# Designs tried in a protein design run: designed miniproteins, single chains, continued (4). Part 47

Each design is a single chain, and the fold is of that chain. pLDDT is the mean over its residues in the fold that is shown.

## One batch from the design tools (miniprotein)

Design m13609
Fold by ESMFold2-Fast:
Structure m13609 (fold): chain A 62 residues (1-62)
Amino acid sequence: MSPEEAVAQYLALEQEEYPDVDVSKEVVLSELEMKMFGLDERVLPREKYAELLEEEIQRILA
């Protein structure tokens, strides 16, 4: 399986699980991720998710 095929399959499964979410543009958070980021929303734009993830990594590595 190519990396491209693996990504396509992963996105297809995410889209099936969350049909109301555009998985190409948005990320669905787990309960642990929501607690980690201090959020009450389960869905974030990918750009915002990347920002929050980088902030948390910087906090842990400091």
Scores: mean pLDDT 73

Design m13610
Fold by ESMFold2-Fast:
Structure m13610 (fold): chain A 74 residues (1-74)
Amino acid sequence: SLEDLLNEGGKLALEIEKLLKKLDEETRQRVQEEFKKIASKFEEALRANDLEAAREYLEKMKELLKKIKEIVEK
């Protein structure tokens, strides 16, 4: 549902923001820019009630979170 997507996206965004604070300034800037692009498209999909597009961008947020975790562990 739209509500489930909004809730899951919100949780992912909070986790991403927490991990971004652990990155060096240069890496954080680059990753933050990528996150903003994905989040913007996710929000657009939610506003349009486009559940399929919202799911695709939610998956991209999950992929970004995985990448950030890998960087933090280096």
Scores: mean pLDDT 85

Design m13611
Fold by ESMFold2-Fast:
Structure m13611 (fold): chain A 93 residues (1-93)
Amino acid sequence: IDEVYEAYEKKDVEKLKEIATDPKASLEERLLALQGLLELKAYEELKEALKALVSDPDLEVRVAAASAARSLGLEDVVELAKKSEDEKTREAA
């Protein structure tokens, strides 16, 4: 968690994207990293991170990413989520 805050303070967009897409990071850490990217207006990196997360092995991560993509109007990510094998990810998009 300290690593996410340090990356945000340094405006390290690449590190925030790395944390957001790290399967070893907790859901909370990954969501904080996504929030950091949004606050820094790093929309391309945010979009890339969300594309990875809608294909994550964790269902809760996929649903959260699909919902965020829909709320932000990221159509490419929403379409990717709609092609998911699980219904909950598709419904969240």
Scores: mean pLDDT 78

Design m13612
Fold by ESMFold2-Fast:
Structure m13612 (fold): chain A 75 residues (1-75)
Amino acid sequence: MSPEEEAALLERDKRALKRMVEILLTEAQNLGDKELIEEAKKLMERVDQATSLEEVREIDKEIYELGKKLEELKA
């Protein structure tokens, strides 16, 4: 993969992850869970700071784990 191709994919994936985190942040705020709100805010900051596809993949895993925690609270 060329550096230009990687940069284009990075921008696309960062936009997608940011949108996902915004949804999870809204859900955490609706549940009133301060720890999950803080976790979502930290994930949003990490998405903004990500400079590689590897970082994006690690953040995506953490977003998935946050989503699981939110579903457990809804149960």
Scores: mean pLDDT 83

Design m13613
Fold by ESMFold2-Fast:
Structure m13613 (fold): chain A 90 residues (1-90)
Amino acid sequence: SRDDLIAVLEELRALAEKYEKDEKLREELVAALDELIAAIRENAPDEEIQELARKVHVLAEEFVKQNPEVRKEVEELLDRLVALLTEMLR
């Protein structure tokens, strides 16, 4: 559901704010997550949501490279994000 998807994105956002010490990467990832959350809430076109999700995925991969202690939790959230997006998109 949309609410489940937003919850996953908000949990990823909290991990980025807590663990990412690189201010630029943290700000970019948080901004990308906020943009994706807003797009989902505003019922943006599926193509836009998919593009924003790819941006989040790329930034989250960089986050786990720099913070291996959160890798398992982030990868589980990314797997859930992909599954929920697949169910939501037409």
Scores: mean pLDDT 85

Design m13614
Fold by ESMFold2-Fast:
Structure m13614 (fold): chain A 72 residues (1-72)
Amino acid sequence: MVEEAKRRTTEYLTTVHGVDEASAQAAADNFIGEDVRYLDAHGKTRVLTAEEAAERLITVADRGIADGAALR
């Protein structure tokens, strides 16, 4: 599942936003993990499922590109 999520995120960033392949892969690796821990604004830690993580990372990646988080 992690491999599929990384591939999808990398392809999305490169084809839709024109991000470098290496940068997109690094971003995907940083956001996606088999054991992803999400920290709420209240400081509560929660482990996300692979499915939830995949959906979440796409939203975060989209906002990250808009904010200029993807550096070259």
Scores: mean pLDDT 56

Design m13615
Fold by ESMFold2-Fast:
Structure m13615 (fold): chain A 94 residues (1-94)
Amino acid sequence: SSLIEKYREVLEKLEEEFKKAKEENDLEKLKSIALGLAYLAQEMAKEFPEYREEFLEVRRLALEAYKLIDSDPEKAIELLEKAIEKLREILEKI
């Protein structure tokens, strides 16, 4: 599906931006990535209802990370890594 290829491309760009934000300690960029990941997961939950619960878990992790970025950036990064990995696993099944 051309749609799933577009989602994979968006995830790849988010992963590249995440790596740079981690290396630069760019908290504003980490916030942007967390919201982008949550949005991507929400859209994919609509398009692939058979994986809805799994995508909503990715969204939950990303939003939890967003809340922690200013107070506990190390924990926020850990949650974003888990969200990205889980989203990759779901995409490998489709």
Scores: mean pLDDT 88

Design m13616
Fold by ESMFold2-Fast:
Parts: sequence; C-alpha cells; structure tokens
Structure m13616 (fold): chain A 61 residues (1-61)
Amino acid sequence: MLTEEERKALAEQFTAGLVAAGYDPEIAEEAVKRAVEKAPDNATRDQFAALVGAELRKLTE
C-alpha cells in the first residue's frame, strides 16, 4: 500500500514522465489529477499507473 506522501511523489513522477514522452504538460497534469481522485487509498503503484493511462486516453481521444 502507498502512503499519501508516496502517492504525491508518484503523481509528480508520472507527470514528469508523460511530459518527457511528449505529452502536453496540461494534459499530463489533468490525467494524473484524475487518477489521484479515482485511486483508492490502498492502490498499488501499478494500479495508479493504470488509472493514469486510462485518464490520459480519455483526454487524448
């Protein structure tokens, strides 16, 4: 299980990773923000990554 501090760190890491991959910063930040809001307290890193990917697809399609 991730702590709240670990979730914040992962959110920043995923945002930076998406921007480095060529996504617009606003799209990257919005996708990560939506994933944070939807992720349960006991979400794993992999579950959080999957949520970020799902929200990113909604913003880019």
Scores: mean pLDDT 78

Design m13617
Fold by ESMFold2-Fast:
Structure m13617 (fold): chain A 68 residues (1-68)
Amino acid sequence: VEEIKKETIELLDKVIEKIKETESGSEGAARYTAAALLKVAADITDNEKDLQTILDGAKEMLKELGIE
């Protein structure tokens, strides 16, 4: 659980950094908000299954931003 939580938060930090580097304006703000909310969800989640779902979501966000 702790390892999955750490991996998820680190991945979401990567997403947020990429958004800050490549996005601006309202679209960037919307993507940033989504990533930030998902990071909060990961931090407060204590269930491995739910953490895995959040991690999978973070990985999809990275793919959509062109990071593989």
Scores: mean pLDDT 73

Design m13618
Fold by ESMFold2-Fast:
Structure m13618 (fold): chain A 65 residues (1-65)
Amino acid sequence: SGVSEEDIKRLAEITGLSPETARKALENLEESMGAPLTPEGIKQLLEFAEKDPEKAREMLLELAS
């Protein structure tokens, strides 16, 4: 996937999730879309997580399930 380790770690840090959970959520998101995440998409997701960490956490946990 186009997702970097830095993006995964940052997302995990913001949301309080493990890097493993964040990675699984992003992989499942890419699978559901049928396409890799774009750099713009990753940037938007990180911005969303910074604005609303709790909501982002809930969304990623659902994606990882």
Scores: mean pLDDT 83

Design m13619
Fold by ESMFold2-Fast:
Structure m13619 (fold): chain A 78 residues (1-78)
Amino acid sequence: DKAEEDAKKAVKEIIAETKAKVGEDASEAEALKVLNQLIEEKAKELYQKYKEETGSDEVGKEAANKLLELAKKVGAGE
């Protein structure tokens, strides 16, 4: 529930941040590089947040995986 909502919010923020950093005139390769860096960073943030809040490494990994699965569904931002 909250982990899924946080993951959806993070995906929207990643897409917006990628566009802001590379602009609309950037190559697909440059956009994908920034997108992948932001996905990795946000996944680590969710892992740490949920691991700290729950005391469970497994719950932290599950939260990070929810972000990664949603990011895959947007086809690297396409």
Scores: mean pLDDT 76

Design m13620
Fold by ESMFold2-Fast:
Order: C-alpha cells, then structure tokens, then sequence
Structure m13620 (fold): chain A 90 residues (1-90)
C-alpha cells in the first residue's frame, strides 16, 4: 500500500541518518527511494503522496551532501524540487 511504502521510505531515510558513515547503506537507500518516487510519478499516484515522497527525496539529497556526494546531491535536489513545483502547479 502507499501508506506502507511511505513508512518504509521514512524508515530508510532514518536508518541512513543513524549510520552517516555507512556509504553502502546510503547508496542502497538512495536507489530504493528513487525507485519508489519514480514508480509513484509514472503510475500517477495521488498528488499528496507524490509530494510527501519528493519532500523525503529532498531531505535525502541534503544527507548525501553532508556525506560528501555534493554534485549528485545538488542534481537530485534540483530534480525533486522541480518535480514538486510542477506537481503543485497542477
């Protein structure tokens, strides 16, 4: 369900925050969250659900920046902020 996926994404983000030096975990979390966001957008999931996922994606990008993935973090943050603005405009 969307509620279970949202909970999972929040738990993954928290796990990454609790293990800031575990770069392998961070990469796995990034990939899984990106896949969930991409699928939600592709399947035209409810606007509120997509916006909440994008907010988590933006927070994940900030975490990546703190971990030293500066360029990738800025690209990801811009992508999610642009997507959020576009979806809010609908």
Amino acid sequence: SMEELLKKVKELLEKAKENPEDFELLEEVVKEIEDIISEAVENEAPKEYILELLDIGIELAELMKEAGYTELAEELKTKYEDAKEKIESI
Scores: mean pLDDT 83

Design m13621
Fold by ESMFold2-Fast:
Structure m13621 (fold): chain A 81 residues (1-81)
Amino acid sequence: SKEELELQIDIAEALLKALEKEAEENNAPSSVMELLKQARRYIEEARKYYEEGKYEEARKKLVEAMGLLTQATRLLREMKA
């Protein structure tokens, strides 16, 4: 639904912010910073498409963003092990 998509974009924005803070606090390598930067672009695109009523395009960008956020999370966990 439209409401579920908005909630998922909000969750992605919150997760990105948390991961960016964790990456900075732990001096994460450029590879992690690049993933977070690309995730930010996709989340911003998802929000823009959502505001334009382009829900399918928003969902596609959100999926790409979540993939990058998952990869960044994995790499950050490996740094702490």
Scores: mean pLDDT 89

Design m13622
Fold by ESMFold2-Fast:
Structure m13622 (fold): chain A 67 residues (1-67)
Amino acid sequence: KLDSLAQQLYELADQYLAASRALRRSADAAQRRGTDPAVIQTLRDLADDLLRKSEEYRALGDLLQKL
C-alpha cells in the first residue's frame, strides 16, 4: 500500500503526463494545419516540460515508498 504522500505525487505525475500528451496532440494537429512553426515548437517545449515534471514526481513518489 502506497502512503498518502507517495500516492499524491503519483496522481500529480499522471496529471502532468496527461497534459503533456494533450499538448503533443495539439502540436501535431497545428502542424497538419500549417500553423506557425514557432507556435508548434512552443507547444512541444511545454509538452516536454510537463513530461519532465511527471517523471520527477514519479521518481519522488518511488523514493518515498522506500521510507
Scores: mean pLDDT 85

Design m13623
Fold by ESMFold2-Fast:
Structure m13623 (fold): chain A 71 residues (1-71)
Amino acid sequence: MEEQEKKEKEQAEKDLEKARKRALEIPDPAEREKVLALVDEAEEYFRQGNYRMFAVKYTSANLLIIAAELE
């Protein structure tokens, strides 16, 4: 349980960094703003220790990033 939390924290931090970088590369400013808002929400939940809500917000951001990258 404590070991699981440490691994989840490390993975979440890595995922947040990747999502933030990819969001900043979105060429459409409206889509970029929307994705950055989701990444900000994910960071807030991560800070609160709510890793379940973090995962939900991270997944939503990642799906929009993929959609934007597909053109």
Scores: mean pLDDT 78

Design m13624
Fold by ESMFold2-Fast:
Structure m13624 (fold): chain A 86 residues (1-86)
Amino acid sequence: SKLHIDITLKDKAGNQVGSASLTLDAAAPASVIAQRIVDAVRDTFGVDLDVNRVTRMVQQTLANGSGSVTVTSLDGKYTVHLSGVV
């Protein structure tokens, strides 16, 4: 099965400054999926996220068929909204 992730990046003022979407293998371990999401956000936007917060959202999405989280970047400059569906 496929996991679809939508990503929205906002600045400190709340303005949307980026968006992306990923399709990942839902059969992979949640930690591996979370790392791929973190890597994609870094590679696309230059923004670092806490992988543990992303892992929790992935676990909820895989268990419930959908999930979302809003994470502040490690430097505190951005917020990233992640939503997932299986």
Scores: mean pLDDT 89

Design m13625
Fold by ESMFold2-Fast:
Structure m13625 (fold): chain A 77 residues (1-77)
Amino acid sequence: AIEKLEEIIKKLESLGTPQAKAMATLLRRAIEHLKAGDEEAVREIINALREMSKTATPEQKKLLDEAIRILEEALAS
């Protein structure tokens, strides 16, 4: 899960837009909260990413949707 999220972070950073960098920052925070077992904080970040997805470019949206699925899967474990 974490390895795949790190790949998504790198792809978002490579897009070079302020929005993509903000998304990457939230995903890094989500990884830290997952490692800490803070499920509520991860859920809040998922909600923030869902809101960002509404105005994202198609490429950003695909990356966010994949990241959200991975985060939700991790919370279900």
Scores: mean pLDDT 83

Design m13626
Fold by ESMFold2-Fast:
Structure m13626 (fold): chain A 85 residues (1-85)
Amino acid sequence: ETKIYHGKVVVDGTEVNVTIQQRGDEVMVSIEVPASWSEEQKKKAAEAAVKWAEEQLGAKLEVTDVLEYSDSEKTYIQVKARIVG
């Protein structure tokens, strides 16, 4: 039922790991970025990851929610989205 894809995007010369979880029309795009990154860098990374997810799935995504949590080393960003026709 749930399909999982793994990939990478490059943001400002840094590789960012991307995980896509798809369940029907629901998609979660997860990325891990350095905890030191600015809001602008985190936004660029999330946008790049969503674009990569659209390319991987062959579909347009509408972002419904963005969840962010950090530890001392990394910020984890989860973008919730839906496939739009």
Scores: mean pLDDT 86

Design m13627
Fold by ESMFold2-Fast:
Structure m13627 (fold): chain A 120 residues (1-120)
Amino acid sequence: SKEELKKEMEELAKKTIEEIDKIYEEVAPKLSPEEQERLKEIVESLKEGIQTILEMVLNEEDLEKIQQQIDDTLKKLEEAAKRAEKEGWTELAEAIRRMKELFEKTGEELLALHEELKKL
């Protein structure tokens, strides 16, 4: 049903945010104060991006618009990882890449659920 698919989307977003928080809690103590502030900003931005995508899929927005939001978020994470690598912030860069892989998988799963929702 539509209600079951929407609950599945909400649970997927919630689990993804919990995994992002887990990555933050694991990595932050290993980082300098400057790197911790950078990671916090990335985490907050990523959580906002996930909530925005969740709202778009729940509101049955156009697939192309949802895909663009996912692609824009992935691009920002890639750019953040590359900046961290250039600064020699290896553990921060690895954390950003882990969050990027997690977000990419979540985005793919949300798009699949969105396609199922549109068939109902």
Scores: mean pLDDT 89

Design m13628
Fold by ESMFold2-Fast:
Structure m13628 (fold): chain A 113 residues (1-113)
Amino acid sequence: ASATTSTADLELPEYGARGRLTRTVNADGTITVDLDVEFTGSKEQAKKAAETLADMLADAFGLTPEQREQLRKLMLEAVDKLEDGKEVEAEFTFDGAYGKVTVRLRLRKLPKP
């Protein structure tokens, strides 16, 4: 079995967010996307970052408008659970234009320095 992995750094400084996206194409043709994101800004900024990331993923994987709305909702719910110094994990699976895609979120809110 073979899998292909690629990584990209994520910076949304306007929203106080930074992180890493890891995309893996599995041997069966499914795609796994790992999103590790750290927030240093307000909850409003974190929600804007989540909406932006959801839209970027929907565009990248050819999600339908309904799937885009579902992804936005799920990411916003994950952000709503974030508290200072806490971590939230969530996982979602969609049938995208290029096959089944699973998004695994790991969100952290950094404490004030």
Scores: mean pLDDT 80

Design m13629
Fold by ESMFold2-Fast:
Formats: structure tokens, C-alpha cells, sequence
Structure m13629 (fold): chain A 93 residues (1-93)
């Protein structure tokens, strides 16, 4: 039960992270140039998939898609989140 609680807490933490990123992207869309809109809309779609994810495996898939579309290097905070999620997946196998 301890491990299951840890997994559920991390899934919740990642969903909250995706929700925060979504809110930031919505603010960026309000002032974005027309040429930037398609990129931001793709990122929103990926984040919505993350918010609706039901497993660590689904969250990892969404995070990989997010990294590919992000167009920048991950922050240290984002790298830490990804590493923690990978460790949870390894322990589940």
C-alpha cells in the first residue's frame, strides 16, 4: 500500500504540473503572434493528454511528446520530475 500511495501522489503531482503549464500556455496564447498559435495549440493538446492520463506509462508518453514539442531544454525541476517518474515505472516492473 505504501508504494501504491507513492505512485498515486506522483501521478497527482505530475497532473498538477501539466495543469500549471496549461495555464501558462493559455496566457501566452492571449498575446501570441499568429505564427506561434499552432505550436502553442499542439502543446495544449499534449498537456490535456497528461491531465487525463491514468498511469505512469501514459504520463511518461505524454512527457516525451511534451519535450519534443517544447522547443527548449527542460529546466532542472522538469528533469527531476521526469527522473522520479522513470524510477516509479522501473519499480512497477
Amino acid sequence: SEYKKKVEEKIKEFKEYFQEQREHLLERLKTAKPEQVPELERLLEILDEGINAKSVEELLKVYEEFKEELGRELSDEEKKFFEELLELEKKAK
Scores: mean pLDDT 76

Design m13630
Fold by ESMFold2-Fast:
Structure m13630 (fold): chain A 90 residues (1-90)
Amino acid sequence: SAMLEALAAEIRRVLEEHGAVAARVEVRLDGDTLTVGVLALFAEPPSEETARAIAEEIARLLERRGFRVTRLTVAVHGRMLLIGVVARRR
């Protein structure tokens, strides 16, 4: 959908603004449940501060679009950042 494509594009922009050199963003809506999966590659391992800033900006984007974030997972493995979000449509 246009909304899910717009969300994926906004998330990709956030990752690129924080220095990601490559990113895969998957957004799925099943009923009222939104699932977001992010895998991003950085030139250097991202700091905990950068990972948190990205996750918080993604959560804020979803809240502005009428979703309540119910689960947020963030993991850094070397140069890879993994973010998982589960949210409910209001």
Scores: mean pLDDT 88

Design m13631
Fold by ESMFold2-Fast:
Structure m13631 (fold): chain A 86 residues (1-86)
Amino acid sequence: SEVDRLIDELEAKAKASTDPVLKEGLSLLIEMLRGATDPEERAFLMEAAKRILASTDPEEQLRIMLEAFRRLGADEAVEYLEELYK
């Protein structure tokens, strides 16, 4: 499954990262991908995951992630990650 491949790649990126905010954000994204039952939400999360995996900049990866969470209305996840960043 393409979703399973993306999850495996996000897990590997999270394990390789030394940034605690990025690790937590990637963990939340993986959870959202695993839990997505709506096809449109799942497709959107998969595209966000691909954009994150294509980036080599941790700051850009975090920005893409926060944008995706805001767009999906995951406001609590956004607030949690912003508090960790401070």
Scores: mean pLDDT 83

Design m13632
Fold by ESMFold2-Fast:
Structure m13632 (fold): chain A 56 residues (1-56)
Amino acid sequence: SRAEAVVRALLRELPVDASDELVARGARTYGALMGLSEEEVEAVTRRVLEELRRRA
């Protein structure tokens, strides 16, 4: 899905210690480019933060 593609892209581009604000900004920017809804952008942000915390 497009949302999964955005999650994967952010996980490759962002450092594992990325701030919540940096993750949210990335999700908004990539989500807008991929045509995600605001609800999908929020879900992407939560998932990326969860995965980065798991890796840290």
Scores: mean pLDDT 82

Design m13633
Fold by ESMFold2-Fast:
Structure m13633 (fold): chain A 60 residues (1-60)
Amino acid sequence: SSKPVDPALEARLEALLREQFPDASDAVIREAARIAAFLANGDLEKAELIAPLLAHALMR
C-alpha cells in the first residue's frame, strides 16, 4: 500500500528546494516539501513540479 507521505520523497524534495531557493528558511523548505509530497501521492515528477510553486507561494 502506497503511503500519502514518503520520508524519502520528502527528503529529496527538501534537497531540491534548498538548491533552487538557497535563501529560503528551513521552515518554508520543509513545509513546501511536505505539502508537495502529500499532494503528489508518491509521484516524484509531480512532486518536483509542485514543490517549487509551493515554496514560491510560501515565500510571498
Scores: mean pLDDT 77

Design m13634
Fold by ESMFold2-Fast:
Structure m13634 (fold): chain A 93 residues (1-93)
Amino acid sequence: MIDGIRAWLESRVPQAVADAVANLLRAVEKAAPTFDKETRQKILDLVDEVVRAAAAGDYETAIKAAEELKQVSPSPEVRKAAEDLIKTLRDAL
């Protein structure tokens, strides 16, 4: 799944953006079993918004969703991946 999303994004967005999104997806997949049901659903919804916005070239919406991910996630790894993505998206603007 993650490798398929990355390959699809690589055809539409810069490689750095595709890599940053893939890193976020891997961090979320690893951390997801540690979240309660409500937190997990919120994080998955925000991740879906990030992927859709980034694929559409709507980096402002993707940054906003990634900022919300940082606020709601108890996982340091997910917060770090979201921060790295925000930096990559800002550099692409």
Scores: mean pLDDT 81

Design m13635
Fold by ESMFold2-Fast:
Structure m13635 (fold): chain A 56 residues (1-56)
Amino acid sequence: GAMADAAIAEAEANVEKVKQWLEDEASRDPSGKPTAEAGIKMAEKALAQARARRLA
C-alpha cells in the first residue's frame, strides 16, 4: 500500500544520502570511510526488510 511504498522510498533516499556522504567524507578524511560503509550496509538491510514486508 501507499504507506509501504513511502517507507521504501524513504529507505532508498537514505541509502543515496549515505553514498553521497561517503564520497564527500572520502574527499576530506578517508578514515571516515568505514563508518560510512557500515551506515550503507544498515540502510540497505532496512530497505531489504521493507521490501520483504511489502511482498509478504
Scores: mean pLDDT 72

Design m13636
Fold by ESMFold2-Fast:
Structure m13636 (fold): chain A 85 residues (1-85)
Amino acid sequence: HMEQLIKDAKNSIKALKDAVKELEELRKTASPEQRAEIDRVIERGKEVIKKLEEAIKNKDPQKAFDAIVEASLVLMQAELLKKAA
């Protein structure tokens, strides 16, 4: 179970890093209102990446699971922002 959580956490980190990079590019041409929303999702994404990295380092299955769930929500928000742009 922990081995699978570590793999899932690493996949979530990669997906979040890609999403943050895409949102940083989107921000350059976004409206002021959309920039504020993009900035919030970027900030949340960076926080979740740190949580995932800490959970992997500490081999904490509960923190890993919680961070993976939070990552899924951030990725969904990022997709909605890209669709709205």
Scores: mean pLDDT 86

Design m13637
Fold by ESMFold2-Fast:
Structure m13637 (fold): chain A 66 residues (1-66)
Amino acid sequence: SFEELIKKISTLTPKEKAVLELILQGKSYAEIGKELNLSVSTVSKHTKNIFKKLGVKSREELIAAF
């Protein structure tokens, strides 16, 4: 449910929430890295953790959940 998704979002770290917001804006990992001063590898690791915490398997599933 949407309510359960919101609860899962509350478990994200501040950095994971920042990465999530930029993913939802349609930004690439390279663009996210530039904006947050992170390497693409670090953005990818945060994205993997976000997917795990939110129970989605892909960027497409993540975007579709909103």
Scores: mean pLDDT 83

Design m13638
Fold by ESMFold2-Fast:
Structure m13638 (fold): chain A 108 residues (1-108)
Amino acid sequence: SKETIIGLHLISITSTAYVVLRRVQKYYPSNQQLQSLVQEVISLLLEMNKLFVDEGISAKERMLQLIDETLSLLDQLQGLVSDDPQLSAEVSSIKTLLDHVRELIESL
């Protein structure tokens, strides 16, 4: 079902965001702005995961709001990591998958 696909994508996106956090903590340990942005993205993704598990299709409007907020933070992240090809690629992957989740939720 679309609901199952959305749930699996949210888990995948959240896991990738944790990988990004570990890389940022390892390679940019003094960059508090970068660390804070990744942590905020993870916080929103965890809120989306919980909301969708608890409310499913009924969460559509709130999910779209959280996705748009997260995409805005990901745009800021992409600007900060533009000179790091690996982090840039991982952030782009999260953004692409989240755009796909947005389309799936809009179609519910």
Scores: mean pLDDT 89

Design m13639
Fold by ESMFold2-Fast:
Structure m13639 (fold): chain A 94 residues (1-94)
Amino acid sequence: SEDEELEEKLMKAIKEEKDIEVRLVLLGLLSLLDPESLSEEQILHILDYLEKVLEKLSPEQKELVKPILEKLTEHPNERVREKARKLLEKIESL
């Protein structure tokens, strides 16, 4: 499935990443593949940390982030949807 393929690519990116801040963000994104397992506050904290490291992401890492943010724009929580929309706009401008 597309989600399994994304998980495998994200896990590989985590193993190959040498920047600790970027690696921690990628680990957070891995947990966002099952957002129902997380509280809204946990999701927002991951997205806030992602925003701080966006400029450090490789083009390949940005392509892995986009589908996760796209799914979060449909999340039940309005704050999560708004943050995900804002981050998608920012990542596309990098």
Scores: mean pLDDT 84

Design m13640
Fold by ESMFold2-Fast:
Structure m13640 (fold): chain A 86 residues (1-86)
Amino acid sequence: GEAEEKIELAEKYVLEAEEKLRAGDYAGAAEYAKKAAEYGMEALKVASPEQVPRAIGLVLAGIGLALGAAILAPDDKVAVEAAREL
């Protein structure tokens, strides 16, 4: 249902953030990572007990990728602001 759709979106955004990070697009990586964390958090609001670990994992992955992008590009205001909003 709704939780599965939000989990799938979060997974998509984690993959997009990883691709942006590999390309050196730290602003794009942080923005996609933030979206992954936000969709993961939205999934947690409607998740069944069985979906909670996957949703939590996606929130943590999003936060980690956003922080990683900000650490790698501390002068990139977009990356830093995206990480700060998490």
Scores: mean pLDDT 86

Design m13641
Fold by ESMFold2-Fast:
Structure m13641 (fold): chain A 69 residues (1-69)
Amino acid sequence: VPAPEQLTADARADLDAGKEVWAKATSVEQEVASALLYMSSVISAERAGDEELKREAEEALREHLAAVK
């Protein structure tokens, strides 16, 4: 399994990537891809034990799902 430090880095990268994809999303496929990146970030942050990063990723996913495009 990946080291916790690597999981934290992966979670942050996925969160940032999700935000970029969401900001540029013009199709359902891109919106789904952004949501999956946020979910990946939440899972990686939880496995790393990074509570703050997990909370940030969960909030981003919640806002994404509530947003109207």
Scores: mean pLDDT 77

Design m13642
Fold by ESMFold2-Fast:
Structure m13642 (fold): chain A 59 residues (1-59)
Amino acid sequence: ATVDEVIEKTGLDRSTAEEVVKMFKQGKSADEIMLELMNSGKVSGSLAVRVREYLKTLE
C-alpha cells in the first residue's frame, strides 16, 4: 500500500501513515503495527479499529 492510500483509508496523518507503510514493508503483522501505534499514542478508539481493519485487508 502507498502512504496516500493509508491516509485515504484510515484518516491518519502523513507521518504516521509513512511509519505504517514502513512497518508493513518490514513484515510486521497488523497486530504488531497496531501495538506500536497504540503504545506511542498515535491511534486510539475508533481510529484504532479502522487502522486495524485496513491492515488486515493487506495480509
Scores: mean pLDDT 79

Design m13643
Fold by ESMFold2-Fast:
Structure m13643 (fold): chain A 71 residues (1-71)
Amino acid sequence: SAFEQRVQQIYDQTAALTERGDGAAIKALEDQLIADGSPRELLMAMMTAIAEHGLPRAVEAALRREELLKR
């Protein structure tokens, strides 16, 4: 369906932005979906893509923070 295609498009777009570390573009996409009154499912697709594709970067950031706090 057109809706399923849109959910997949938002997931794929967010995944690509997440892999590039483009937080500003992710925020702009989120703001656009909210402004357009998009269904919750599109925002959930974004969150899922961030979780699935952003986890390695989040782990790296957490390890760097621990190194900075360790004496």
Scores: mean pLDDT 77

Design m13644
Fold by ESMFold2-Fast:
Structure m13644 (fold): chain A 74 residues (1-74)
Amino acid sequence: SSDDIKKKLQESEQKVQDLVEKTTADLQREAAELAAQGNEKRAAILLDVNEAMKTLADWALNVEKQHAEKLIES
């Protein structure tokens, strides 16, 4: 049913958001430690990885959300 699709989408969005937030905190902490040690290039690489992770998660969730909305609105 459309309610089941909406519920599953909400559950998946929450799970992905929680994982992204935790991973972002971990990567930002490690990058800060590396920068404090003078390893600015390695810190920058971790921040780039974090941005790529957020972009990929956003893209995948948006694709699934649009597909679910088409099924509900049709």
Scores: mean pLDDT 84

